# Ledger of designs, part 94: designed miniproteins, single chains

Each design is a single chain, and the fold is of that chain. pLDDT is the mean over its residues in the fold that is shown.

## One batch from the design tools (miniprotein)

Design m3471
Fold by ESMFold2-Fast:
Structure m3471 (fold): chain A 55 residues (1-55)
Amino acid sequence: SEHMKLLEELKEAAAKLLPSLSPEEQKAVSQRIIDALDDPEAIKALLEELKKKLA
């Protein structure tokens, strides 16, 4: 499903980004991920934000 695909992409982006962040930033990003899990549109928006931070 698209929702499961978005969750996998979000997991990969988070795994790449989180080690480069401060502990405070890691906590903030992790909370945003948790808050987005039930909404595919929220996942898409968060994924785009994380991709911008990785670029």
Scores: mean pLDDT 80

Design m3472
Fold by ESMFold2-Fast:
Structure m3472 (fold): chain A 70 residues (1-70)
Amino acid sequence: HMVKYKVTVKGKRLTDEEIAELKEIALENGAEYVAPISDTEFEVTLPEENIEKLKEALQKKGYDVEIKKL
């Protein structure tokens, strides 16, 4: 089942390049929809089973993230 999550990047504001990288990582991990909310937050819609993979992928790229189910 597709679930909407809010992803918050901690400790810094995102550049346009970092936002593009985060969007690409989310899409590669099964996200159907990715929308920036702010320079530290974005919404993703992806299968619930993929959320841990997304978190790991973002952490491997050096992003400290907090993920909340919407």
Scores: mean pLDDT 81

Design m3473
Fold by ESMFold2-Fast:
Structure m3473 (fold): chain A 60 residues (1-60)
Amino acid sequence: SPEEEELRKKLLEIKAEYEKLLEKYNQAIENNDKEAAEKYKKEMDKLDKEGQEIQDELMK
């Protein structure tokens, strides 16, 4: 269905954004930038939750 295809596309976009944030997070950790690392971690957690919700929707 068009709805399922849109959800799959959204999931791929979330995964791509997560990987970019993970790389920024790792750089912040290496630079001992605790505030940046915490910010990126919160954003990654948010994307992970959104991804899980979409995954659950698709597994119906």
Scores: mean pLDDT 86

Design m3474
Fold by ESMFold2-Fast:
Structure m3474 (fold): chain A 88 residues (1-88)
Amino acid sequence: EELEEIAASEDESAAGLVKRAIAHARLGKLAEAYEDAVLAARKLPGPVAAAVLSDVYMAIVALEKGDSAKADEYATRAEELARQFLGI
């Protein structure tokens, strides 16, 4: 329920889109996860956009390998990086 609510969120902030990307990835919706990650990156400065995209990609790879701990690590870092530019 919580993941499905996040995946259906219309929050188009960078942090909101990162959370939605990770929620889509956790639900196995990889195409939607990549789409949301790219939208989030477009709202962030170049170096931060690259770091967030890398972390979302690594979270997806970890989920495919069944490594939930690594997926959580990368997902948390991506969300925190995106949130730093929302909380001015």
Scores: mean pLDDT 77

Design m3475
Fold by ESMFold2-Fast:
Structure m3475 (fold): chain A 68 residues (1-68)
Amino acid sequence: GDGAEQGAAAAGAAGKAAADDPRMTPEQVNRASDAGARGALEALASGTAEGAAKAMQDAKNGAQEARK
């Protein structure tokens, strides 16, 4: 459903934003991208708006943790 598509799009956007940030190392970018991809897959697998929202939040949290 639309929720799963929004979760996948948000996860992709988080990965792209990390790649575009010159302050992040390649390793941090890879970690953020992996978290985003995992979140998108979880959103698609859940098939629910609740699962998509959780996956999107997990992807955002992963991007934040990668910055540390």
Scores: mean pLDDT 64

Design m3476
Fold by ESMFold2-Fast:
Structure m3476 (fold): chain A 58 residues (1-58)
Amino acid sequence: AREELERLARELGVSVEQVLGAAEAARTMGDLGVRLASHELGVSEETVRRAVELVERL
């Protein structure tokens, strides 16, 4: 839920909007979106995929 997204954002040192943007990029652009989001946020591709799973559970 939202609280889980806020927790993940704090853990990564980014905003909730950035986490949501990363999930949207992965959803619309697949592996390219995951790679771009990983680079922009400075996190692993695995972390971006975790964010996608969390957003999909909303």
Scores: mean pLDDT 77

Design m3477
Fold by ESMFold2-Fast:
Structure m3477 (fold): chain A 55 residues (1-55)
Amino acid sequence: SVLSLEEQLERLRNYLLKGMGLSEEEANEYVELFKRNYENNTPSKEQLELEEKQS
């Protein structure tokens, strides 16, 4: 099953804090980078339709 973005961010944060032993500040920075990268690199439905028209 595909996890929601919110669930992915929660799991990442918990892994960074408890698994990697990072500080709360460092974990929050990584979560923000992941969220930004996801939002910037996840194509909208319109962007996907435009890519299909180019092929």
Scores: mean pLDDT 70

Design m3478
Fold by ESMFold2-Fast:
Structure m3478 (fold): chain A 57 residues (1-57)
Amino acid sequence: TLVEHNRRIAEEGREMQERIERGEDPGKVAEEVSRRTREEGRLISRDIHEEEERRRR
């Protein structure tokens, strides 16, 4: 659901902050989190499309 995807995005943001505070490279952490966020967006789009298809049956 969209709520679950939003929670994952928020959790990724918190993970990024914690990893930077631990001394990891901010650029590397940001790139990894950005990639995960884009993948999550694709899953959201897919879920919306599947929901619409189910409503048509």
Scores: mean pLDDT 72

Design m3479
Fold by ESMFold2-Fast:
Structure m3479 (fold): chain A 67 residues (1-67)
Amino acid sequence: GELRERILARIREYLPHLSDEQIEEAIRVLEEEGLDISPRELAERTGLSEGDALKILTIYRLVLLES
């Protein structure tokens, strides 16, 4: 959907060092678990750093609030 495409675009813009596969996996986890997941748990499930996981969570929440 359009919302998912906006989230992916913003993550790619803010975190250009991440692969599309890493970004898609993070979004998959957030779609399954919801946004109450901790940055550490998101990092452990995706193989991302906690810092990158926190940034993805922040971007996801921001895009939802803008919608």
Scores: mean pLDDT 85

Design m3480
Fold by ESMFold2-Fast:
Structure m3480 (fold): chain A 78 residues (1-78)
Amino acid sequence: MAEKAEELARKLAEKAENAKTELEKEISLAMAQILLSVSLTAGDYEAARAAAEVLAKSKLPELKKLGEEFLKEIEEKL
């Protein structure tokens, strides 16, 4: 379900970008990584790609790098 993965990624990116504490930011980053890793491991490449594309457009360098790295892995798997 690519559309729901995209929505989740948008919410996680927004929470990380607007985090008021370091803990809140780190939790949002960890959840984003879990979303990508689980989607990729489950073979849901459409969901993984949709989420990774959202994260790659993030204002946070950490999320942008995470999204770009997962997009590269997805491209190798088709």
Scores: mean pLDDT 80

Design m3481
Fold by ESMFold2-Fast:
Structure m3481 (fold): chain A 74 residues (1-74)
Amino acid sequence: SQEELMEEAKKLIDEWKEKLLEAYKNNASQEELDKIRKEFGKKLAEIMEKLSEEDRKKVYSYLHEALSEVDAEI
């Protein structure tokens, strides 16, 4: 269902956030950070392809908030 896909996307974004925070705390290189973003971005894109336009916007908003929290904690 769309609701299940939304929850999967949010969980993936939460994992992405935690992975980035861990990488930053461990002084990861830009190459390692880019690798993390590419891997999670690919997985998220697969979920997004199955979502409606309205739900995609909601997921992008959630992603933006999560990444903004990462920036605030650095």
Scores: mean pLDDT 83

Design m3482
Fold by ESMFold2-Fast:
Structure m3482 (fold): chain A 76 residues (1-76)
Amino acid sequence: MLEEIAEELRAKYSPEEAEVGIRAAREAAERGLSEESVRLAGEIAAALYSLGESPEDAVRIGVGVAEVLDELEKRK
């Protein structure tokens, strides 16, 4: 799971952007989020970093958004 997400991010983003995404995905997985939410955390973080956010802010925002969406999915 995490390795597949890491490979997907490395294929779409620069090495630095992919590493930011991988960090967010790893943190989301450690928090017990679903595979879909883990993938989303990585994608959001990599995209935000590519747009000029700091790595720390990109990871925090990506994980935070993924947590909210994971909770909404659990309700339905």
Scores: mean pLDDT 83

Design m3483
Fold by ESMFold2-Fast:
Structure m3483 (fold): chain A 79 residues (1-79)
Amino acid sequence: MAEEYLQKGKEALLNGDYEKAIQYFEKAVEIAKDKNPKLAAEAYFLLGTAYAQLGDTEKAREAMNEAFKLYKEYLKEKK
């Protein structure tokens, strides 16, 4: 499910449907955050990209910071 929303978001982003991409990435984050922090990090990064394309630089930066935080936590928990 989360992977499906991530893929749909990427397609919307490529088509310039930034609002639709944001909706899909938000759903991917909600589903993945409890089960797959790596996928949640990717979804946050792409969410930040969509916000940046809309000119919302503050929300873009916040989403990208959240993505880096989740990636760092994921890597830190690795053996």
Scores: mean pLDDT 80

Design m3484
Fold by ESMFold2-Fast:
Structure m3484 (fold): chain A 89 residues (1-89)
Amino acid sequence: MKEELLASVEFIIRVLKLFPDDPLAPKLIELAEKLKKAIEEGDKEEAIKLAKELKELAREAAEVADPERKEDLERIIGIAESIIDTLEG
């Protein structure tokens, strides 16, 4: 389970780094890296909180994004929701 969650977060970070000119990308990357650390440390409560913050910021970014970036951000939202469900359920 931990390895699968870490792989999901690593994928999010990789996708976010493809769009360095996105104004929200640095904050999204910061949240994703904090989420990765929380998962590595076994801090389930912090990981859920960070995944929810990442999801919300990605939703805000998706509202103003071009179609290509919006698709990637919606994928990130879906992965964040999956992480939350896995940690809560």
Scores: mean pLDDT 83

Design m3485
Fold by ESMFold2-Fast:
Structure m3485 (fold): chain A 62 residues (1-62)
Amino acid sequence: MEEKIEKIRELLKKHGFSDETIEEIINAVKNKDFDKLQEILEKHREKITPEDYEEIVKIINE
């Protein structure tokens, strides 16, 4: 699980997310709170593509 979280964190940093927003996303991932994850990503949709979102979901499900 830790290694999956680090991959997600690195991806979000590359796209210019703030540390605060990254931690909110990581917490949603750890809690498997997909509704909150979707809401956070929709608020920041300008910074993340649908392809990046699918990659995050794939990492969580692996």
Scores: mean pLDDT 75

Design m3486
Fold by ESMFold2-Fast:
Structure m3486 (fold): chain A 73 residues (1-73)
Amino acid sequence: MAGELVEKGKELEEKGDYKEAGELYREAARIAAEKYGMNLVAARLYRKAAEAYEKAGDKEKAEEARRKAEELE
């Protein structure tokens, strides 16, 4: 399960490393969807990635992550 990536992402957010946090949430979402078929969990993780990318100022990646979450709901 992608739990370790999520925990690392939270730690990076607390340190202000929003871009790296977004990348870890996105990877966790990919694993949840592709390896485990956990689409609702993946959608939630893509939303967290979008929030982190938005805080990092990466609007393009934030929009991509939101679209992925929408497709999985």
Scores: mean pLDDT 82

Design m3487
Fold by ESMFold2-Fast:
Structure m3487 (fold): chain A 62 residues (1-62)
Amino acid sequence: HMRPTPEQLRALLEELRKAYEEGKLSPEDVARMAEGVAQTARDLGHPELAEEARKLAEEIRK
């Protein structure tokens, strides 16, 4: 699809969490990418997914 599905955004969010846990991405990179997912989810009308992405970004910003 030319726009991501909720399933694709969820998969990306899970990959970001895993990459952070494995030390592959800095907290700054994870937070930035998670905010991007949140914005995309909001624009696509998935506020619950946008909130999950924002919570990930907050969790990373300890």
Scores: mean pLDDT 78

Design m3488
Fold by ESMFold2-Fast:
Structure m3488 (fold): chain A 71 residues (1-71)
Amino acid sequence: MAEEAAEEARRRMLELGKKAGMPELGEKAAELAREAALALLGDGDEEKAEALVKEAEPLLDKIHEAYKKKA
């Protein structure tokens, strides 16, 4: 079900944000990931899903860089 896939994506982003020490960015990325999954899998709105993914990319890049810097 699209909602279950969206919640799983959200959960993974929240965990990644916490591990990187950026929980607020993780929460924002999680919401964007959830909405993108719902748009793609629930509504079939590929354009909306693509826009949400692009909006999430800079947040994910910051989280990933912070995670690597702590290693």
Scores: mean pLDDT 78

Design m3489
Fold by ESMFold2-Fast:
Structure m3489 (fold): chain A 86 residues (1-86)
Amino acid sequence: MKVKLTVSGLTEAEKETLLADAEQLKEKGAEVEISQDGDTITITITGLTTEQAIGLALQAIGLELEGAKVEISFDGDTITITIDRK
């Protein structure tokens, strides 16, 4: 499966953690593309199992309980997750 994660409003520490997690997925054989546009980070991950992709979506839902605005959409084999932390 493919997951496109778009995150905005992150602190510097949260950005470093997110980038480190993306690099770990790359080391495990996933294809990872990272782009930054101002305060927004977009991470595209290809080669995930269904369980891994669902796990990322559930983690994003957990952030909504901490005051983040989270939007999730499913388009075929792609999960798009948008997180806005203000």
Scores: mean pLDDT 75

Design m3490
Fold by ESMFold2-Fast:
Structure m3490 (fold): chain A 67 residues (1-67)
Amino acid sequence: MSLKERAARAVANYLYDKYPEIAPNEEARQKLIDYLIEEVKDLPDEEVPQGVARVVQKILNGELKIE
C-alpha cells in the first residue's frame, strides 16, 4: 500500500476504536479511509501526516462529517 493509504487506514482505525460516534461501523470506517485518501492524494508524502491531522481536527470539531 502507498504511504497515503497506510496513513489513512491507520487514522480511520484509530477513530473507529476511540470515537465510535464518528465511525460506528465498518461502512463508516471505509468511507473515512476513502475520504482521507482523497484529501491527501495531491500532497507530497512529507506533508501527508499534517494533511491527515488537519482532516481529523475538522472531524473532531464538527466542521466535517463523512456522511
Scores: mean pLDDT 74

Design m3491
Fold by ESMFold2-Fast:
Structure m3491 (fold): chain A 80 residues (1-80)
Amino acid sequence: SEFAEKMIKKAEETLKKAEELAKKGKLEEAILEAEIALGLLRIGLGVAKLIGDEESAEKLEEKIEELDKKIEKFKEELKK
């Protein structure tokens, strides 16, 4: 799905902003931007499932799992 690919691209751009914020020590803002990226991927997944695009749905689920793990890492960094 072209829509799913566009959502992935937007999420990747938003995640890049999150990583730049993390590099500057702005971990709370980095987490917020990463959560926005996660939301974009979840929207893409919802649409892919609705239209029966199983290949895009699987790819989006994989990227969601990877991003969830990265967000948890940012949250751990906030503790110390």
Scores: mean pLDDT 82

Design m3492
Fold by ESMFold2-Fast:
Structure m3492 (fold): chain A 71 residues (1-71)
Amino acid sequence: SVEELVAALRELIETASDEEFLARARELLLTVLSPEDADAFVAALRAALSLPKDDLIRAAEAAVRTYLARA
């Protein structure tokens, strides 16, 4: 579900290294998105790694809601 994916991404942002977060996020996104959409989402998350963690979490939530509305 959207809420389960958001919760998983939040936990990864708080507990994992940047590279582990991106790798695990890609695995999770591939369960609900095409490889092309998953790679685009991961690229957006990588760009957002420069943001404070709270803002990265909000960006990830917004992206999940946007991409899954079209999946």
Scores: mean pLDDT 79

Design m3493
Fold by ESMFold2-Fast:
Structure m3493 (fold): chain A 75 residues (1-75)
Amino acid sequence: MKKEEAEKLYKEGMELARKADEIVRKEGRLTPEAAELYRRAAELFEKAAELFGDSIDGGVALIASAVLNTVLRRS
């Protein structure tokens, strides 16, 4: 129900993901630094999904899961 708070967390996660993407583009691979940024973004996306309520099928949780799975696969 607090959509504004969820949006703020989502935007923060997007900013961290963008920084990680810039590192990946520059290096041409997933570096440990980029992996940590993606993991932090996933945590923010999960919190945003909780604030969006029970309809976590809204895609934020899927984005968080995809980022987390990418980090875990490369670990």
Scores: mean pLDDT 70

Design m3494
Fold by ESMFold2-Fast:
Structure m3494 (fold): chain A 100 residues (1-100)
Amino acid sequence: SDELLREMVLRLAAGAKNYLDNESLLNSFLSQPVQNQLNSLKVEQQILDEGLPLLSPEEQREVLQTLIAFYEKLLEKTTNEEIKQLLQQQIAWLRQQLAA
């Protein structure tokens, strides 16, 4: 449902804020198997692709800014090239959405 999808996007942004404020949580994510990290990021992208248009312009801007900050923090700390490439692609997409 649109309501559930909207809530999933908002929860995703809230989770990202928690990761930005908590280094141990961020390090826990980065210590997971590479495939788990990739799968999580891909699921997040699917939620954003489907749910972002259901938010108000103000909510979209806040979500996009929060996720850009979170993904940039992951990119700074990750040593895995596949994860770096995916994060760079996702950050570029988020910045395109923010500019629209």
Scores: mean pLDDT 89

Design m3495
Fold by ESMFold2-Fast:
Structure m3495 (fold): chain A 97 residues (1-97)
Amino acid sequence: MKEEAIEELLKIIEELVKKNPDISPMARGILVGAAYYYIEKGDIEGLKTLLKNYIKASDEVIEKFVELVRAIHDGAPEEEIQKLLEELRSLVKKELE
């Protein structure tokens, strides 16, 4: 379901934020909240700015994250959403290594 996909996206944000030691616990909460807002609204430009400038995710992770958010808002089938989630998780795991 879309709500479960959004929950998984927020977990990925938490993992990306946790890897950056310069982000305080308070800032982490703010960044996760901002990500939720942009994901819920489908604000792709705000989401890209957050991921690039504040969370400092790789371009590959940002592109896949954005693709997944667009798929969710476009009402893509659950099979497509799950495939994109698996691809995103694979990219995030490689980045966190």
Scores: mean pLDDT 81

Design m3496
Fold by ESMFold2-Fast:
Structure m3496 (fold): chain A 95 residues (1-95)
Amino acid sequence: SMEEIKKEFDELYEAIKELILEAAKGNLIAEVAARILLVGLETQTVLEYKKTGDKEIVEYAIEHLERLARLAEELGMEDLARQARAVKENLEKIK
């Protein structure tokens, strides 16, 4: 269901957020893990859209990516911010 998918995306958002916060403290493993999970969020969003044709999950993921990009920007994590912006732009191209 859409509610179950949104819950999974919320859990993924919180995991990426925690990894960005740890990366900002100098944890390089957390930075790599955050980058991997950002690609995971993109992949899962595209696959869910392919299954359902419902743009609601794409829009939901875009909102999460905006929040993650802003957090990374605020913390000076330029590479993570750039990646989150790039993933958001890719999802915005879904028609």
Scores: mean pLDDT 90

Design m3497
Fold by ESMFold2-Fast:
Structure m3497 (fold): chain A 60 residues (1-60)
Amino acid sequence: SVLEKALKVLDELKKLALEQNYLGYAEHIEEVKKKLPELSEEMQEEVLKQAEEELAKMKA
């Protein structure tokens, strides 16, 4: 599901944020993860897209 994909990408993004010592960003990601199941599917897809873009930037 979109929700499962978004949670996996957010988990990977949070791990990289913690590895780079971006503690505030990691906390923000955790808050997004908590709210994600309550969002519409359209909003979940938007979060997934943004998380994938941020993950790509952090890996570059």
Scores: mean pLDDT 83

Design m3498
Fold by ESMFold2-Fast:
Structure m3498 (fold): chain A 66 residues (1-66)
Amino acid sequence: EDIEKVKNILEKVKELYERGERDLALAFLNILYGIAKSENDKESLKLIAETARELGLVDYAEEIEK
């Protein structure tokens, strides 16, 4: 259930980023990362890092993967 919600949010983040609303997309991505990190949700962190890499945010993905 939580993983499915994370996937849905990440799809919206990708849509926003592709539309050129990069600051808004990054804000949602950062909120989701903060929540997943606070909950020690490794599955969500993996999905967030994968999405960041797909968007070309390699440094951000590496920070999540630490």
Scores: mean pLDDT 82

Design m3499
Fold by ESMFold2-Fast:
Structure m3499 (fold): chain A 79 residues (1-79)
Amino acid sequence: DKLELEQISKLIDDITLLYYDNLPHDEVYEEELNKKIEEALQKYREGKMSLEELKTFLEKLREEIEKKGEELKKKGLLD
């Protein structure tokens, strides 16, 4: 469904924006994040992951990024 794919795209965009706005640019972390998203999307495209599982996975990634940003800010590694 096109509407469902648009929701997924918005979640991915939100995750990307959260990363760039809230974390220092770490090439290794960025590559790992992109790989996780790519692998999840590939599993969804192949029918190995449901839409609900994909959404849950992306929401968890978003939470992990926010938590990492807060930890770095608390340690004085971010402004």
Scores: mean pLDDT 76

Design m3500
Fold by ESMFold2-Fast:
Structure m3500 (fold): chain A 67 residues (1-67)
Amino acid sequence: GQEAYDRGLELLAQGRYEEAIAEFKRAVALDPNLVPAAEVARLIGEAYERMGRLEEAARAYKTVEKL
């Protein structure tokens, strides 16, 4: 849980967006209560935006509305 989340933040800071998204998804899978699901979805959306994948970013942000 926590280790995957921390790794995701590190990768996001390094511009390694696809790897950051994978680690954030792994963090939620290991510990769904570690961080608010809305916060994880926001970070995933930010990573997609930075990659220029705007449709995936929009879907991540809209997922927040169902949490």
Scores: mean pLDDT 77

Design m3501
Fold by ESMFold2-Fast:
Structure m3501 (fold): chain A 87 residues (1-87)
Amino acid sequence: MSKREKRSEALETLYQALELVYKGDYDKARELIEKFAKENLSEEDAKKLLEKFDELIETYKNGSDEEKEQAAKKFLTEFTEIVEKEL
């Protein structure tokens, strides 16, 4: 798979995971991100991505609507930076 195709897959995975978080399907969202990370990233970056995603899920469970929007935007940025470094 080309670098462009891998990055496209990463973005599709990200948007699917964010949609699942928005719907409250946290377990499915985490499984999706974990599968992507294990298949595509180093152990260090996979762990870092999962820690950041767990922080996003926590914000969606306990945060305000404003905090949820900010957390989603922050995760989008952090996910993109990790993907650009690895893929």
Scores: mean pLDDT 81

Design m3502
Fold by ESMFold2-Fast:
Structure m3502 (fold): chain A 102 residues (1-102)
Amino acid sequence: MSIDELIERLREVREKLLKTAKEEGVPQDLIDSLQAALDAAIAMIENYKKGKITKEEAIRGLRAVRAHLERLRALSTNPKLQELLDEAIRIVDELIKEVEKE
């Protein structure tokens, strides 16, 4: 999958996650934390594509986002949110792999 396709899939999962979290009554602070993590991942890979940050900076930042998403998943008791968080983590892992290939 291309980096562009992965960014678009991450945006789709972001919208589904935020909608599901709101519908399932997740506290706003956790929704805000989730939104910030996903927005940071998207901004980081876009900045990498524009040559504004190095490969090493992009990988380091994506790994930090991945760790934060794993922490949010561990705090979740909602199966729908866990499935969507697992998908977001998978997309971030694939983004790291594609950046490493370049």
Scores: mean pLDDT 86

Design m3503
Fold by ESMFold2-Fast:
Structure m3503 (fold): chain A 70 residues (1-70)
Amino acid sequence: SIEEQRELFKKNMEETLEEFSKEYDEETVKKIKEVAEEMKKLSEEKSVGEVADEFVLKVNEIVDEELEKK
């Protein structure tokens, strides 16, 4: 169901945040966590696929910006 897909999406997002916390600094992880909280709210209004795509795009922008600084 859509509700099961939203719960799975939220769980996968939390697991992704845990992996990012192992690879990136605290400031980068904080920005990614803020995006994750925004995406959790959007998942109640938008399809899970659309929210997942937006999450990936925003996270990639944050990671790319941090890589460009080095």
Scores: mean pLDDT 77

Design m3504
Fold by ESMFold2-Fast:
Structure m3504 (fold): chain A 55 residues (1-55)
Amino acid sequence: MEEVKKEAKERAEKGEDPIDVVGEISRKLLEQGASLPEVVKAGKAALEAAEEAKK
């Protein structure tokens, strides 16, 4: 969870679109075998971190 927030924030700070960042993180988690509830929770955390980094 904390790693997901950090990655999302770092990528958004580099100018990536928060939606694209969330999409990539969610895809990675699914590829690693994460459950759907875990992916949804991580996606929300990633979106929040990416949006905060853009402000």
Scores: mean pLDDT 77

Design m3505
Fold by ESMFold2-Fast:
Structure m3505 (fold): chain A 71 residues (1-71)
Amino acid sequence: MEEEAERILRELIREAEALGEDVEEVLRRAAEYLRGLAEAGRKAAEETGSEEAKEAAELAEKAAELAEEAA
């Protein structure tokens, strides 16, 4: 999971650089989006008991943490 989040972050940074975007700004916006997804996913997992929703929420949370650290 954490390794997958790191892979996603590396890919995002690579694409942002290739497009000439401000990497720090892209990472900051990505972190905000991922935080929202993690909260929504966690709530959905609690409501439905979905293991997939729980895993997705955990992945989004880890990706958000890494994006915040990298920004």
Scores: mean pLDDT 77

Design m3506
Fold by ESMFold2-Fast:
Structure m3506 (fold): chain A 72 residues (1-72)
Amino acid sequence: ASALRQEILRKIGQVLRLIGEIFDLESQKKEAEKKGDKETAEKLSREIEEKEREIRRLLDEIEELSVELDEL
């Protein structure tokens, strides 16, 4: 129970870190778009999508662990 809770909290921490990184990348993407740097904007867009996929994976894992915790 306690170990399961600690694992959930660790994954939540990783999600929050990734959200912060996405905010920074979104800011950089807007600056690239303002400068007409399409290649940099597209690269940043791909990096954002990769981090969004990682968040989705972590959220799925958190949901599975949370269901297991609720069944205890």
Scores: mean pLDDT 84

Design m3507
Fold by ESMFold2-Fast:
Structure m3507 (fold): chain A 65 residues (1-65)
Amino acid sequence: SIADEIKEKLDEMLNSDYSVEELEQKLGEMLLRLFLAMMEGAPSSEIKESQKYLNQAYDYVQSKK
């Protein structure tokens, strides 16, 4: 599911020694992936769960600045 894909990307981000630049690139990739899934008609429940993981990823990136 899209929620599982976004969660996997978040878990990779949290377990990696990425630079802030790399974290921002990964966050951008997650945002694009969610946008594409929304355009393809992914279920609203999966979109909401994905948005929750994206918010966690965003907060994590901000914490590293």
Scores: mean pLDDT 85

Design m3508
Fold by ESMFold2-Fast:
Structure m3508 (fold): chain A 79 residues (1-79)
Amino acid sequence: EWRLALTKAINLLMEEAKELNDEIQNLIQQLVAAVGAGDEEAAVEYARKLAELVGADPETTEKIVELVREAARAQRAAR
């Protein structure tokens, strides 16, 4: 009855959450790799995609982008 239906609903939600978490983790890895390579443009693209996925507001998104640009530039300058 309702308990079985609720358990099935929760299991489906957990599977969706796992898929979203896997996508977030993949984007974080791509972002870290781009920053490590000093690729500012790629780093910004991954940062914007990640911010959109997590539902960040525009102000938070721009702050993340600014920090990512700074990190990529610093990494490039260190080479």
Scores: mean pLDDT 79

